Designed miniproteins, single chains, continued (3). Designs and how they scored, part 82

Each design is a single chain, and the fold is of that chain. pLDDT is the mean over its residues in the fold that is shown.

## One batch from the design tools (miniprotein)

Design m11018
Fold by ESMFold2-Fast:
Structure m11018 (fold): chain A 117 residues (1-117)
Amino acid sequence: SEEARRLIEEGNKLIEQKKYEEAVKLYEKAIELARGVDPRLEAEALANLAIAYADLGKSEEAIRLANEAVRLAPDDLAIRGKAVGAVARALAVERGLPITPENLVRLTPEALSRLPG
């Protein structure tokens, strides 16, 4: 829906401002609106929510949501890319590593192994 897409865009803007908990609420509403109507848009909202949850330290939830996003849109490379990013961030948090480009690159192979093939 148009409303779901707008909520994702507003959530993305909140992430840029590091307003993670506010962005989560918008992504959750976007998922509710897309569910059963637009699986691709639902997958994008789930992948963005997974990144936000990873940044909030909710690593187990982030990995679960990233897997759900890939299952809904398995051939979408943009969604897979976001899901990999979310899992790498979640793994960094679980291991007490700072979320830096260096650490995320090192965790990318393991993050890929945690997602559907």
Scores: mean pLDDT 90

Design m11019
Fold by ESMFold2-Fast:
Structure m11019 (fold): chain A 60 residues (1-60)
Amino acid sequence: SEEDKKKVEEELKKDEKEFLERAEKVKAENPSLDQKKYDENLEEVKKIFEENKEKKLKAV
């Protein structure tokens, strides 16, 4: 339904925002992390978010 689709889209946006907030905290707690490597890992996770969105929207 349209309501289910809207819920999925909102949930995915919230998940991405929460992930980015946690990523900042992890970086602050792990000063040995290389910023460039950390950012590269974040780009990979963003791709996973995109794939997850496609799969979830197809399931709705």
Scores: mean pLDDT 77

Design m11020
Fold by ESMFold2-Fast:
Structure m11020 (fold): chain A 61 residues (1-61)
Amino acid sequence: MSLAEKIAEAALEAGLISEEQKKEIIEIGREKGDAAAVMKLVEVTPDEKKDELMRLIEEVA
């Protein structure tokens, strides 16, 4: 499983993104690589949840 798939799945499980956003992030990871997928995840996550997102990234990476 790619880094993009792991992070997107963890973010969905934590309620940071929707199922539709998870699919979009995984597709970006396949087409443009893991860095692009992570950047998209940061962009779509609300500011109030960015601390939670950073903890998930540290755990997965």
Scores: mean pLDDT 80

Design m11021
Fold by ESMFold2-Fast:
Structure m11021 (fold): chain A 63 residues (1-63)
Amino acid sequence: SGAREKKQRELLEKQIKNLEIEVEKSKEDKKIRQWLYLEIAKLYEKLGDYEKAEEYRKKAEES
């Protein structure tokens, strides 16, 4: 892939990592945690990682 595609993937990966940190900070807040898991799932879909997207949707449902 070209440099543009690589940069977009890196930005999505950074966004996912930041949201995962926010999940750890929000363990006491079920509603915030559910929302964060759904946002992570959307980012994994944009990366084409559908297995991870489904995993995080399940986490949102279970939280």
Scores: mean pLDDT 82

Design m11022
Fold by ESMFold2-Fast:
Structure m11022 (fold): chain A 71 residues (1-71)
Amino acid sequence: SMEEEIQKLMQEIQETVKELVEALKKGDKEKMKEQIKKLEELREQLKEMGVPEHVIKQMEEFIEWARKQVE
């Protein structure tokens, strides 16, 4: 069902954010870039599933912040 798909997607987002934060702590820029790319893909899937716009905007702001950390 759509609810089960959204729940699975939200779990993947939480895991990806956790991996990104760990990579940031270690200064692993390549790992950070990998997790940012995955987070961008997950954001597009959430948009397709009709998740509220404010949730998508929060993800976009977080992704932009994370990109600045790898400069």
Scores: mean pLDDT 85

Design m11023
Fold by ESMFold2-Fast:
Structure m11023 (fold): chain A 56 residues (1-56)
Amino acid sequence: MDELDALRGQLPPDVAAAVEDAVSDTALAQRLSPDQTRALELARLTAAVAAVRAAS
């Protein structure tokens, strides 16, 4: 983890931000169980559908 932070510090700001987002997503996925990941995906899909319906 610290080695990734050090590498991120050496990158241009825009690339560093993209790396941080990718690392955060990967770390979150590693901490979540498959069931928790599936529940989160379902919640996001439900919210997206509700937003589309509200916009229609």
Scores: mean pLDDT 61

Design m11024
Fold by ESMFold2-Fast:
Structure m11024 (fold): chain A 55 residues (1-55)
Amino acid sequence: SMADIEAEVERLEREGVRAYLAGDLETAARYARKMGELMGRPELGERRAQQILDL
């Protein structure tokens, strides 16, 4: 359901931020890609992952 997808996106957002703050950019990028896939926007997920990894 949409509610289940929204809950999973929120979980990935929280875990991605946690990884980013811990300096685990590879894990943060992986979560960004998963979010993009779940939202039906893999291009946005890839762009966000690239921005994270280019820091």
Scores: mean pLDDT 84

Design m11025
Fold by ESMFold2-Fast:
Structure m11025 (fold): chain A 101 residues (1-101)
Amino acid sequence: MSDDERVTALVQAFARQAQRDLPGLDQAQIDKMLDPSASVLEKVRAAVALIEEAAAANPDDRALLQGLLTFTKSLVALTENDPESKELAERKAKELEERLA
């Protein structure tokens, strides 16, 4: 599986999980993450936006924030060869680590 295919699979899995566990999140971001015509960068931007929305809505839910951080670190690892996507994911991972400190 290519890195792009792995990013797409990870982002789609997160979108499906968010729809089940976090109702009320921005459906437009979820739709972008699930859109087969969207670029990897567009999917990563949508995922980062959804992570921020979930974190902002649940600032005291340490378990949720840890889950979001784990997902974001996985995005960083899979976007190693895509500098723009990697920068977005790394920035969000750092912000989540600071919230958990």
Scores: mean pLDDT 82

Design m11026
Fold by ESMFold2-Fast:
Structure m11026 (fold): chain A 72 residues (1-72)
Amino acid sequence: MDLEAERRIREAGRRTAEEVAERYGADPELAQRIADTVANAAIERVRQGRLTVDQAVEIVRRATTESVEALV
């Protein structure tokens, strides 16, 4: 995995966390911590050949949304 692929996955998580936290009034710092955790797991799965970068981006968006929504 290159730095651009990692950046894309992390950016998807951060943007999703920011949008969902703002929409539902969730703690923005906790939302970003969730996004980082989800992104780290997805990045490791891409490194292991278990996910493509595009699949990781979609999983990060979905998992971050569901996890942040569970806070409210």
Scores: mean pLDDT 83

Design m11027
Fold by ESMFold2-Fast:
Structure m11027 (fold): chain A 82 residues (1-82)
Amino acid sequence: DFDAILDALAAIARRITDPAVRAAILATIDQMRALSTQVTPSADMIAMMRQALRITDPAQRLAMLQQATARMKQQLAQQQAN
């Protein structure tokens, strides 16, 4: 369940001490949630999101979430180009 993974990531993000990294991760999660209403996340994206849950460094987690978000945006753009 993609939403359950996003909820788990958001709960972890709220415990991050750095307010800029915390805000960036939460904003990225909100963007991914919005994108998921228009595009179905691929199995590879879900696997990437599950890996993000296992990353302990907040900056590395943010980078992985940003990469996943970019892939969702690319998928949406390809669908809209039809």
Scores: mean pLDDT 82

Design m11028
Fold by ESMFold2-Fast:
Structure m11028 (fold): chain A 85 residues (1-85)
Amino acid sequence: VEEARRLAEEGDELFRRGELERARELYERALELLRERLGPEHPAVALELERLAEVYRAMGEEEEAERLFAEAARILITYAIDSVL
């Protein structure tokens, strides 16, 4: 999804510049697009959840960051298991 990729790339630039709230907004938009186009269990969704988790951690929102990392890990583990079975 080209739009989701563009939003994630813009979010990465904002995150590097320390504009955390704007980076969060772009990552959330990218996440929603990826869920709509690829489904909620796709590894691309997990990667966007990890980006969001990093932003929340940088903002001091540790509980939310841990929740997002856990969801991303669950998706990636499930994907890996399905590829072995």
Scores: mean pLDDT 81

Design m11029
Fold by ESMFold2-Fast:
Structure m11029 (fold): chain A 57 residues (1-57)
Amino acid sequence: SARELYLRLAARDLGVSEATVRELVANPSPERLREIAEKGGVSVSTVRRAIESLRAV
């Protein structure tokens, strides 16, 4: 499905597992977003945008 494809792309872009992306979509917290951003070497806004894109599909 398109959702599964976007989930895989988001995981790749953020440098995390697909399971982690699913957790973020279900229960985003400021602390968790910050942790993922730091681990992935990206900004918090990049993580937030990825979640919003996944919620839109």
Scores: mean pLDDT 80

Design m11030
Fold by ESMFold2-Fast:
Structure m11030 (fold): chain A 86 residues (1-86)
Amino acid sequence: SLEEKLEKVSEFLKTGIAGTAKELGLSVEEFEQRLKAAIKEEAEKEGLDPDETLEKAEEILEGKISPASDPKVASILAEALEKVKQ
């Protein structure tokens, strides 16, 4: 559900990029590369521009916008995170 996806993004933002990479046994660089690739793939599946979607997802990751302010991009970020964690 959208609520579950927003919760997943919120939990990720609390843990952070470095914390999540450590939990997965990845370097920060490797995790960021996998996450960016997964965001673009999920954007394409939803019929969205992958580069524009990545830019908006990075704004969420940087705390410039709330995940709730862009639910479509937040949903894509949640799916990308799930894919990287699997």
Scores: mean pLDDT 83

Design m11031
Fold by ESMFold2-Fast:
Structure m11031 (fold): chain A 65 residues (1-65)
Amino acid sequence: SVLMPQEVVELLERARATVPNDAEAVSLRLIEELFGPEVAEKVRELLERKDYEGAVELLEEALAK
């Protein structure tokens, strides 16, 4: 792969623990590059709800493809 999806998952999990607001914007940009706008849109919706666990789970599912 051009980028490591597992690294994106780790970034989201770290964001949940430290700096959610800044990390959300950076993570969404990276997710769009890795998985495309469809996945990024779903993750963005979860992050707007502050559902970081759901966002990580969605990315893990995308990673399996």
Scores: mean pLDDT 66

Design m11032
Fold by ESMFold2-Fast:
Structure m11032 (fold): chain A 98 residues (1-98)
Amino acid sequence: MHMTKEEKYEKALKELVEEMRAAGAPDELIDHFVELGKKAFEELKKNGMTDEEFDRFVAGMKAIARTAIDELRRGAPLDEVKERMELAVKALIDYLKK
């Protein structure tokens, strides 16, 4: 099957959204995650991205989603979780751009 990186990312993002929803994440957090992830993917794509870097990006996004869910379970405020998620995505982009 010939899939573009964009199509592969859309599939991975859909699976991550389903995982977040199953874990009880609110729609506001899921929407924020989706927006951050799409912006991050476009930025990395502009800087060049190998299949290996793409796999690392997807793994990083999964880790960020899981961390956000764990923070909410610990009673962290939604706004604080959203801010930490944004910082984590920025750190992931910087890591992968080098």
Scores: mean pLDDT 82

Design m11033
Fold by ESMFold2-Fast:
Structure m11033 (fold): chain A 96 residues (1-96)
Amino acid sequence: MEAERERVERVIAELEERVRRETAPLVEKALAGDEAARREVERRLLAGIFAARRVYEEALSLEEAEELYREELRRLEDPAVFAEARAEYLALARAG
């Protein structure tokens, strides 16, 4: 594998660990029926997925990936944007 691809894989892994760390305390609450916690877990997972996709497509740095993750988190606070993002993810999962 090329050094660039190894770097991209490392950036994606670091981003995934950030999402895991941030969602870990919320997952237990979500499983216990806390709908606000469930939405927050889904929001962070979607933000992480979209940021990781751009890291893969554009070979972004960790700093750029973390900035995108923060931007996606803010964007997904809007319920309409969240619904569209969830639909896009579902369509990609079915097509790929």
Scores: mean pLDDT 81

Design m11034
Fold by ESMFold2-Fast:
Structure m11034 (fold): chain A 67 residues (1-67)
Amino acid sequence: MALTEEGKALLAANRPEEAAELARKAIEEDPENGEAWYVLGLALAALGRNAEAKEYLDKAEELGYVA
């Protein structure tokens, strides 16, 4: 999805707060989009929020997304 692609680009550009915002929007559009949960997890890890990051990365794997 376009929002998830933009989120990944923001992570690559070291803009994790904006990446998290786009990932949350992607989840609102499709809560079964494991890639959106993955982007959110990576963004939170970059922000130092490791416990929340782990939960969202685990959710992405449950939905069938693997990095």
Scores: mean pLDDT 81

Design m11035
Fold by ESMFold2-Fast:
Structure m11035 (fold): chain A 60 residues (1-60)
Amino acid sequence: MKTFTIETKSIEEAIGIALRIIGDLPEAEVKIEGNTITVTVPDDPEAIAFVEKLKEEAEK
């Protein structure tokens, strides 16, 4: 399993991203702590790429 941390600008943005991850990757475990999302996914290249893309977009 692989764990990612995504830093967002608001709790509302964090909730939106978390809901998208849950909807598209039902196997993922998502935790929200303030503006920070911690996501754990299986070692699946597609799941990893999806979360990396969301992290890049959130951190721009």
Scores: mean pLDDT 79

Design m11036
Fold by ESMFold2-Fast:
Structure m11036 (fold): chain A 57 residues (1-57)
Amino acid sequence: KVQKAVEATKELLKLGFDSEIATQSVYQALRELPANASKEEIYQKAKKIALALKQQK
């Protein structure tokens, strides 16, 4: 149910994003992607969002 989101969040944390940015990015990616999106698709989309959020200060 939430497994893909949890795994994507862990990958972002491993890359050095803080928990707030990682969580927000994963949830935003889930909103923009279809319900059947793979863990990899969620992770890639969330990573792109996390980078954008980090650059905004």
Scores: mean pLDDT 77

Design m11037
Fold by ESMFold2-Fast:
Structure m11037 (fold): chain A 64 residues (1-64)
Amino acid sequence: KEAVEKLKKAVDALKKGDNDSAKKYLDEAEKLGVSEAGGAKKLVDAGKTDQALKLAQSSIKTLE
């Protein structure tokens, strides 16, 4: 539940172009056990923000 909230905040930050906040929320979600959040953070670091957004959204749907 808490991990889903962090992923939703990361998605919102990515949509706004706030990559720093997005990485913070993805890091928090990874610490809560979401391995896909770590993958999404690596995609943000590589400038692949659209792919990171899709991965985060997919993870939310899987966890809900």
Scores: mean pLDDT 82

Design m11038
Fold by ESMFold2-Fast:
Structure m11038 (fold): chain A 64 residues (1-64)
Amino acid sequence: AKEAFEVTKRAIEAGEKMGDRQAARDVQGAVNESVEKGKIKANELESDTQARLEEERRKKELEE
């Protein structure tokens, strides 16, 4: 009697937590995609920095 009531309560609580877990999965997927997009943008910034570094390297080779 008491045990059946507690099992029902636990099932309701598990259902509510399952909703939160699904939302967490969706957020994790979105964050992963944002990180990949961030890497692409960081690579573009690195290309600009590399062009400047190559100009400095050419100056260094001319001085050596």
Scores: mean pLDDT 66

Design m11039
Fold by ESMFold2-Fast:
Structure m11039 (fold): chain A 88 residues (1-88)
Amino acid sequence: MLTREEIDREVAEAIAEIGLIVLAHYPMDPETAREEVRRLAKQALDAGVSPETLAELFRKAAEHARSLGRTDIAEVFEEEAKRLEQEA
């Protein structure tokens, strides 16, 4: 059975994933998106999500953004994933 800490981490991962999907659909410029993804990444890391897991979520979000034709936002997500991988 999951511990409270494991549940809290899984909830934080789910919140990060949902947040990234919302950002991919929300009409915003790449600079604003960079500020929002940095904030989201910090909140997820502070909640116990590993940099490796978070980087995977960003990569999946980038694929989703590309499917929407939002290549600018996809590049923002890919840049953050690379940064997280270097911190892991």
Scores: mean pLDDT 80

Design m11040
Fold by ESMFold2-Fast:
Parts: sequence; C-alpha cells; structure tokens
Structure m11040 (fold): chain A 57 residues (1-57)
Amino acid sequence: GPRLEELARELGVSVRAVEGGIELAKQLGPELAKQYMMRDVGASEELAERVAALALE
C-alpha cells in the first residue's frame, strides 16, 4: 500500500524488500530477520532494523 511505497522510497529499497523484511521479522523475530536482510538484500544495519521494527505494528 502507499505507506510501504513511501517507506521503501525513504529507505532507498524496493517495496518487495520492505514487505519481505516485515514478513521475516514476524516469522523469525527482528534480530534474525535483520541479519538476513543485511546479507540477502544488502540493506544497512539501520535500514534492516527500521524494517524489522514495523513487524511490531
């Protein structure tokens, strides 16, 4: 939705990357999802942490 598109633009990543990160955080927990996003998506630690935090909403 529009919120994910705006967040993806702010973070400099694709909408699919944001959606995948949120899903991983819900499935695996935020710390493990953060590590996977950094390795697979090439996200910075800060970007991965911000995306993982969205799973708590």
Scores: mean pLDDT 72

Design m11041
Fold by ESMFold2-Fast:
Structure m11041 (fold): chain A 65 residues (1-65)
Amino acid sequence: SVSKETAAYIRAVGIAVELGGLSVEVKDDTLYLTAEGVDEERKEEALAEINEILKEAGMKEAVLY
C-alpha cells in the first residue's frame, strides 16, 4: 500500500502543479517550494494547504524560498 507520507507528497506536488509557477523539491524528509513570479496571495494559499496535508501525515512543514 502507498504510505501516508508518499500520498502527502503526491497531493502537495499536485497543488504546486495546479497553481503553476511553483517549483517543488524534496530533500531528505523536507519539502521545499520555490515560487518566483507567483503572487504573494497564491504562495501563501499553496503553502497553507500543503502544510495542512503534511501536518495530517505527521511530516515536517514545507519551506518556502
Scores: mean pLDDT 74

Design m11042
Fold by ESMFold2-Fast:
Structure m11042 (fold): chain A 93 residues (1-93)
Amino acid sequence: ELEELKKLAEEGDAEAWTRLGIKYMSEGKLEEAIEYFEKAIELKETAAAYTALGEAYMAKGDYEKAIEYYKKALELDPNNVVAKKKLEETKKK
């Protein structure tokens, strides 16, 4: 599982980097998760990767950066329900 994700990510799969970051974020490894999301974005900018970056910064308590990344996700996909909901939740903090 993890080995397969690493292989796909090394082969240039931006989605694999995003999935790897999500796994590390779920384990509380926020710094590594952010690095993996940044690698995903370098390969291909996606609403999913920017939303995940926003969630990682939310977990760090950096609400300003979280808002910036959720807005970036919505610039790429204005109909992204997850990013829109997370942006509204973050603005309340």
Scores: mean pLDDT 82

Design m11043
Fold by ESMFold2-Fast:
Structure m11043 (fold): chain A 98 residues (1-98)
Amino acid sequence: EVIDKGIELLRKLADAVRNRDWETARKIIEELEKIPEFKDHAKLLRTALESAQRLPEEAKEIAKRGGVPLTDEQVEDIAEGIVLIAIAVSLVDLERKK
């Protein structure tokens, strides 16, 4: 079923994100974007990925203005978390639609 394929892709996406393999994560989101039934989920995931990718530059700008400097590891942990939350929301929605 289409829903089972979406769940499989979301699980693969979560594995890519946990390994910080952002290239593979982007490709999986592109696969989801091609499936009309997952259009809203793909938009959420794309927005989360784009926010995660902007985080290092935003963190450096905050530090320049006298904010608390974040380490590269802390920035990567937050970026991972942002995308994993979007994946969790998408998985819960798809599991309810079965």
Scores: mean pLDDT 84

Design m11044
Fold by ESMFold2-Fast:
Structure m11044 (fold): chain A 73 residues (1-73)
Amino acid sequence: SLDDLMLEIKELELEAEKASAEEIEEIIKKMEELVEKIREIAEKEKTLRATLLLLTAGGMVTTLETRRRSLLE
């Protein structure tokens, strides 16, 4: 369900708070898999909730990618 996917994303976000650049890369891959599952649901349901969750999850991926790059540079 969307609620289960959102819970998994929140758990990954918490893991990322103290993660190294290498660990963040692995977290990003897991989060991208969840984003694709949410995208499929959003395309089928076309609800505001599913769309907002998709945008939120995508934003988190971008934030983690930015943080990872900052840690490597």
Scores: mean pLDDT 80

Design m11045
Fold by ESMFold2-Fast:
Structure m11045 (fold): chain A 55 residues (1-55)
Amino acid sequence: SKEEALAEAVIAAGEALGRGERVTVRDVAERAGLSPAEFSRLFRRLAGVAPGALF
């Protein structure tokens, strides 16, 4: 599902950030198979905050 793809992409992004790698909202959206706009909308629905609060 889109929710599962987003969750997997966010977990992977968190791991990359923990390793000191650079991650953008666009990169996370692309990994999830979503447009940046669709990713931001779905992320806000699930997390209650904008992606820019975490990335």
Scores: mean pLDDT 82

Design m11046
Fold by ESMFold2-Fast:
Structure m11046 (fold): chain A 78 residues (1-78)
Amino acid sequence: MVEELIEAGKRFFAAGNYELAKKAYEGAIRLLEPRLDTLSEEEKKLLAEAYRNLGKVYEAMGDLKKAEEAYAKAEELE
């Protein structure tokens, strides 16, 4: 489920559909973030990937501040 959202986000991003890419990555984050203290190492990697890819979406949309915030979240999980 989470991996499917990340893969959907990647496909939307590649197609230039940044709003749908953003929604897909935000969906993955919403499933994982509330369980942050109990996530497996694999789930933490998926959460980091979702945040990193969300950062790329914000860069493509011109929101550099939100991109930096998303990248910082990914780094905290690595």
Scores: mean pLDDT 85

Design m11047
Fold by ESMFold2-Fast:
Structure m11047 (fold): chain A 95 residues (1-95)
Amino acid sequence: SKEELKKKIVEDMKKDIENLAERHLKTLTPEQAAKLREITDEVLKVLDELSKTGDYQKALEELEKIRKRAEAEGLDPAVWIATIAINLAKLLIKL
């Protein structure tokens, strides 16, 4: 079903986001790495709740807040991760 597929897509994306973050962590300063871990953990928490509740609108609102914080910190990999998650949530709403 579309609902089962949406859950599978969220699960696969969580894994891809974790892998993407790990790749960037290896190239960052300790301070940047700590910020990337915090933002990545927040994004993954939102996606975990999304997979349990199916509340795509709530997930989108929380991810937009996370992206604004990442932008304020000027850490490109964190902005990229939050943006990927936002685009996923938007796609799943339309699907």
Scores: mean pLDDT 85

Design m11048
Fold by ESMFold2-Fast:
Structure m11048 (fold): chain A 98 residues (1-98)
Amino acid sequence: GEAYRKGIVYLDQGKYEEAVKYFEEAIKEDPNNANAYTDLGIAYLKLGEYEKAIEYFQKAIEIDPNNWRAYYYLSQALEKLGKTDEAEKWKKKAEEIR
């Protein structure tokens, strides 16, 4: 949808708060869009909101268990919180399904 595309444009520009707004709109339009949850998580990760990022990556995985990007960025958020062993587990999962 248009909201999702705008979210990607703002994310690519480093405008993370604007990206959040458009990805939240995209999720309202299509609650099963696993990529919108993944990219919302990435925007929160870039904003330093690591726990929120984790929640959205987990939601993306719930919708699409083959979304390798969600596992990859989940591992990065876990590393930021010092959860190194858990981060390594999900990084390996991302590489297995990619």
Scores: mean pLDDT 90

Design m11049
Fold by ESMFold2-Fast:
Structure m11049 (fold): chain A 58 residues (1-58)
Amino acid sequence: SRKEKLEELGKKYGVTVEEVEGIVKAAEISEVSLRVAAHDLGLSVEEAKEIVKEVKSL
């Protein structure tokens, strides 16, 4: 299911499902929002972009 794939993605990057969804929403708002969300979660901007790409492919 989508939830199971989001949980696996969260585990890979050390973030929760809600945080994965937050990153995707931040990316829809602006590059600055994505960068802030990534920084707050201890992720690189590149890692956050990969999360968005993987979620959009579901």
Scores: mean pLDDT 83

Design m11050
Fold by ESMFold2-Fast:
Structure m11050 (fold): chain A 65 residues (1-65)
Amino acid sequence: SEKERLLRLAIELLELDPSLAPRIIDVLLEKGVISEETAEELRRLAREGRHEEAIERLRKLLESL
């Protein structure tokens, strides 16, 4: 599905370059892949430098599809 494709791509891009997190989160929210609540959580994790936790959160979302 499109949601699975976008989540997999987001995870791969964040593993390569965590600085892309704000743009990736915005795209996932705009495409309806994640909720506003999840986007706020991911933005907080990224701001705190907790990039591995942000990636794990996206992996858990992918597992739930």
Scores: mean pLDDT 87

Design m11051
Fold by ESMFold2-Fast:
Structure m11051 (fold): chain A 85 residues (1-85)
Amino acid sequence: SNAEASIEFIRIVNELKEGKKLTPEQKERLAEALRKVFGASDEDIERLLNAETPEELLEIVQEILKRWFDEVMDRAFERIKKLEE
């Protein structure tokens, strides 16, 4: 479920913030969570899977989250505007 993917995502991101190197299995779970919850593209996932350091992984994750947040905010403002019409 998206809720389970979100919880797993938070756990793995916290490990990255602590500078911990991910296992291949954690990297795959991170990629799946980013795709399911945050709409990560195949190109985003390829970059993520090829990244070797926690710093590189965190930078890619932050980029994906920023795009997702910007899209969510745009949709929220569109909905607010529609309610005022």
Scores: mean pLDDT 82

Design m11052
Fold by ESMFold2-Fast:
Order: sequence, then C-alpha cells, then structure tokens
Structure m11052 (fold): chain A 75 residues (1-75)
Amino acid sequence: KVEELLKKAEEYRKESEKYEEEMKKELEEMKKASEESKEEMLKEMGETIRYMGESFGNYLLSKKLEKEAEELLKK
C-alpha cells in the first residue's frame, strides 16, 4: 500500500509539472495578446490561472499521498 501511495504521488507530481509547462505557454500568449486586444489578454489570463490551479492541485495531491505513506511507515 505504501508503494502504491508513493507511485500515485509521483504521478501527481508529473501532472503538476505538465500543467506548469502549459501555464508558462499561456503566460507567453497573454503577453502577446496584451498588445493587441484586452479581450484576448483576459482570455489567456483565464487559461493561465486555470493551468496554475491544476498544477497546484496536483502538487497538493502528491504531498497528501506522500504524507499518508509516511504515516503508514511510522505506524
């Protein structure tokens, strides 16, 4: 069970990294859009915030599973 939790934690960490990469791409698009249209900038900013949330969420899930694994090992 501990090995399964650590494996899941690693998977969530990789998903967090993936969404961080997507966030960086959207941030670059937002910078380009800010010079053309306020509406386009707001749309790209929304996507940047969404990917940031996905990255952070997956990071928290990874940390939660790591903590659960540590508690099982401690018991």
Scores: mean pLDDT 78

Design m11053
Fold by ESMFold2-Fast:
Structure m11053 (fold): chain A 78 residues (1-78)
Amino acid sequence: EELIKKADELFKTGTAENYYEAGLLYMKAAEQLSGDEAIEAYRKAVEAFSKAYKLGDERARPLRIEASVKLTELELEK
């Protein structure tokens, strides 16, 4: 809950660095959550890393892929 609130605030700032940090926080939150809440957190992580990558943060690319894989696995198990 606290991690998601912090990630949401960083996401609003619109910089590559803050999108990257938001993605990391969404990933941490997703690992602590289950079910629909975990799925939503991974979706937000994918979006945050995608935006960071588009703004030039190459570090976000492998993490975006990892978050996408975890999201897909959880949605298929649902």
Scores: mean pLDDT 83

Design m11054
Fold by ESMFold2-Fast:
Parts: structure tokens; C-alpha cells; sequence
Structure m11054 (fold): chain A 80 residues (1-80)
């Protein structure tokens, strides 16, 4: 694993934590805070994709990015 892959894996892990926080906030009805957490997750996943040299790690980050973007869209629809 390269130094870039180690950093990408760390960013992926941080993004997953933000996504899980967003899910928890959404379940509690904290919609605006859930949206902010998903936006942070999206940023972290994008950074992980940019750094990832390992194709499997990059694909995992891309899949998580897609899920977080779909979650954010649902939260924004709930807000109005």
C-alpha cells in the first residue's frame, strides 16, 4: 500500500464516519445537520478518490460517494 493509499483509506474511513453521523441525525429528524454531515462525507470521499492509487480502494470510495450523494438528495427533498 502506497502512502497515497494509506491517506485515501484514512479519508474513506472519516467519510464513512460522517455518513453514519448523517444517517443518525436523519433518523432523529435533524435534517439540516444530517445534510451537513453528508456534505462532509462527500468531500472526504472525493478526496479519497483523488488520492487512491489502488483500483479497489478507489472503487469503494466511488460507491460510498454515490450512496452519500443519494442520501443528501433525500435529505434535501425532506427539508422542503
Amino acid sequence: MSENDIEAEALLSLGLMQKELGDKLYEKGELEEAAESYERAIKLFKEAIELAENPELRKEAEEELKEAEEKLKEVKEELK
Scores: mean pLDDT 87

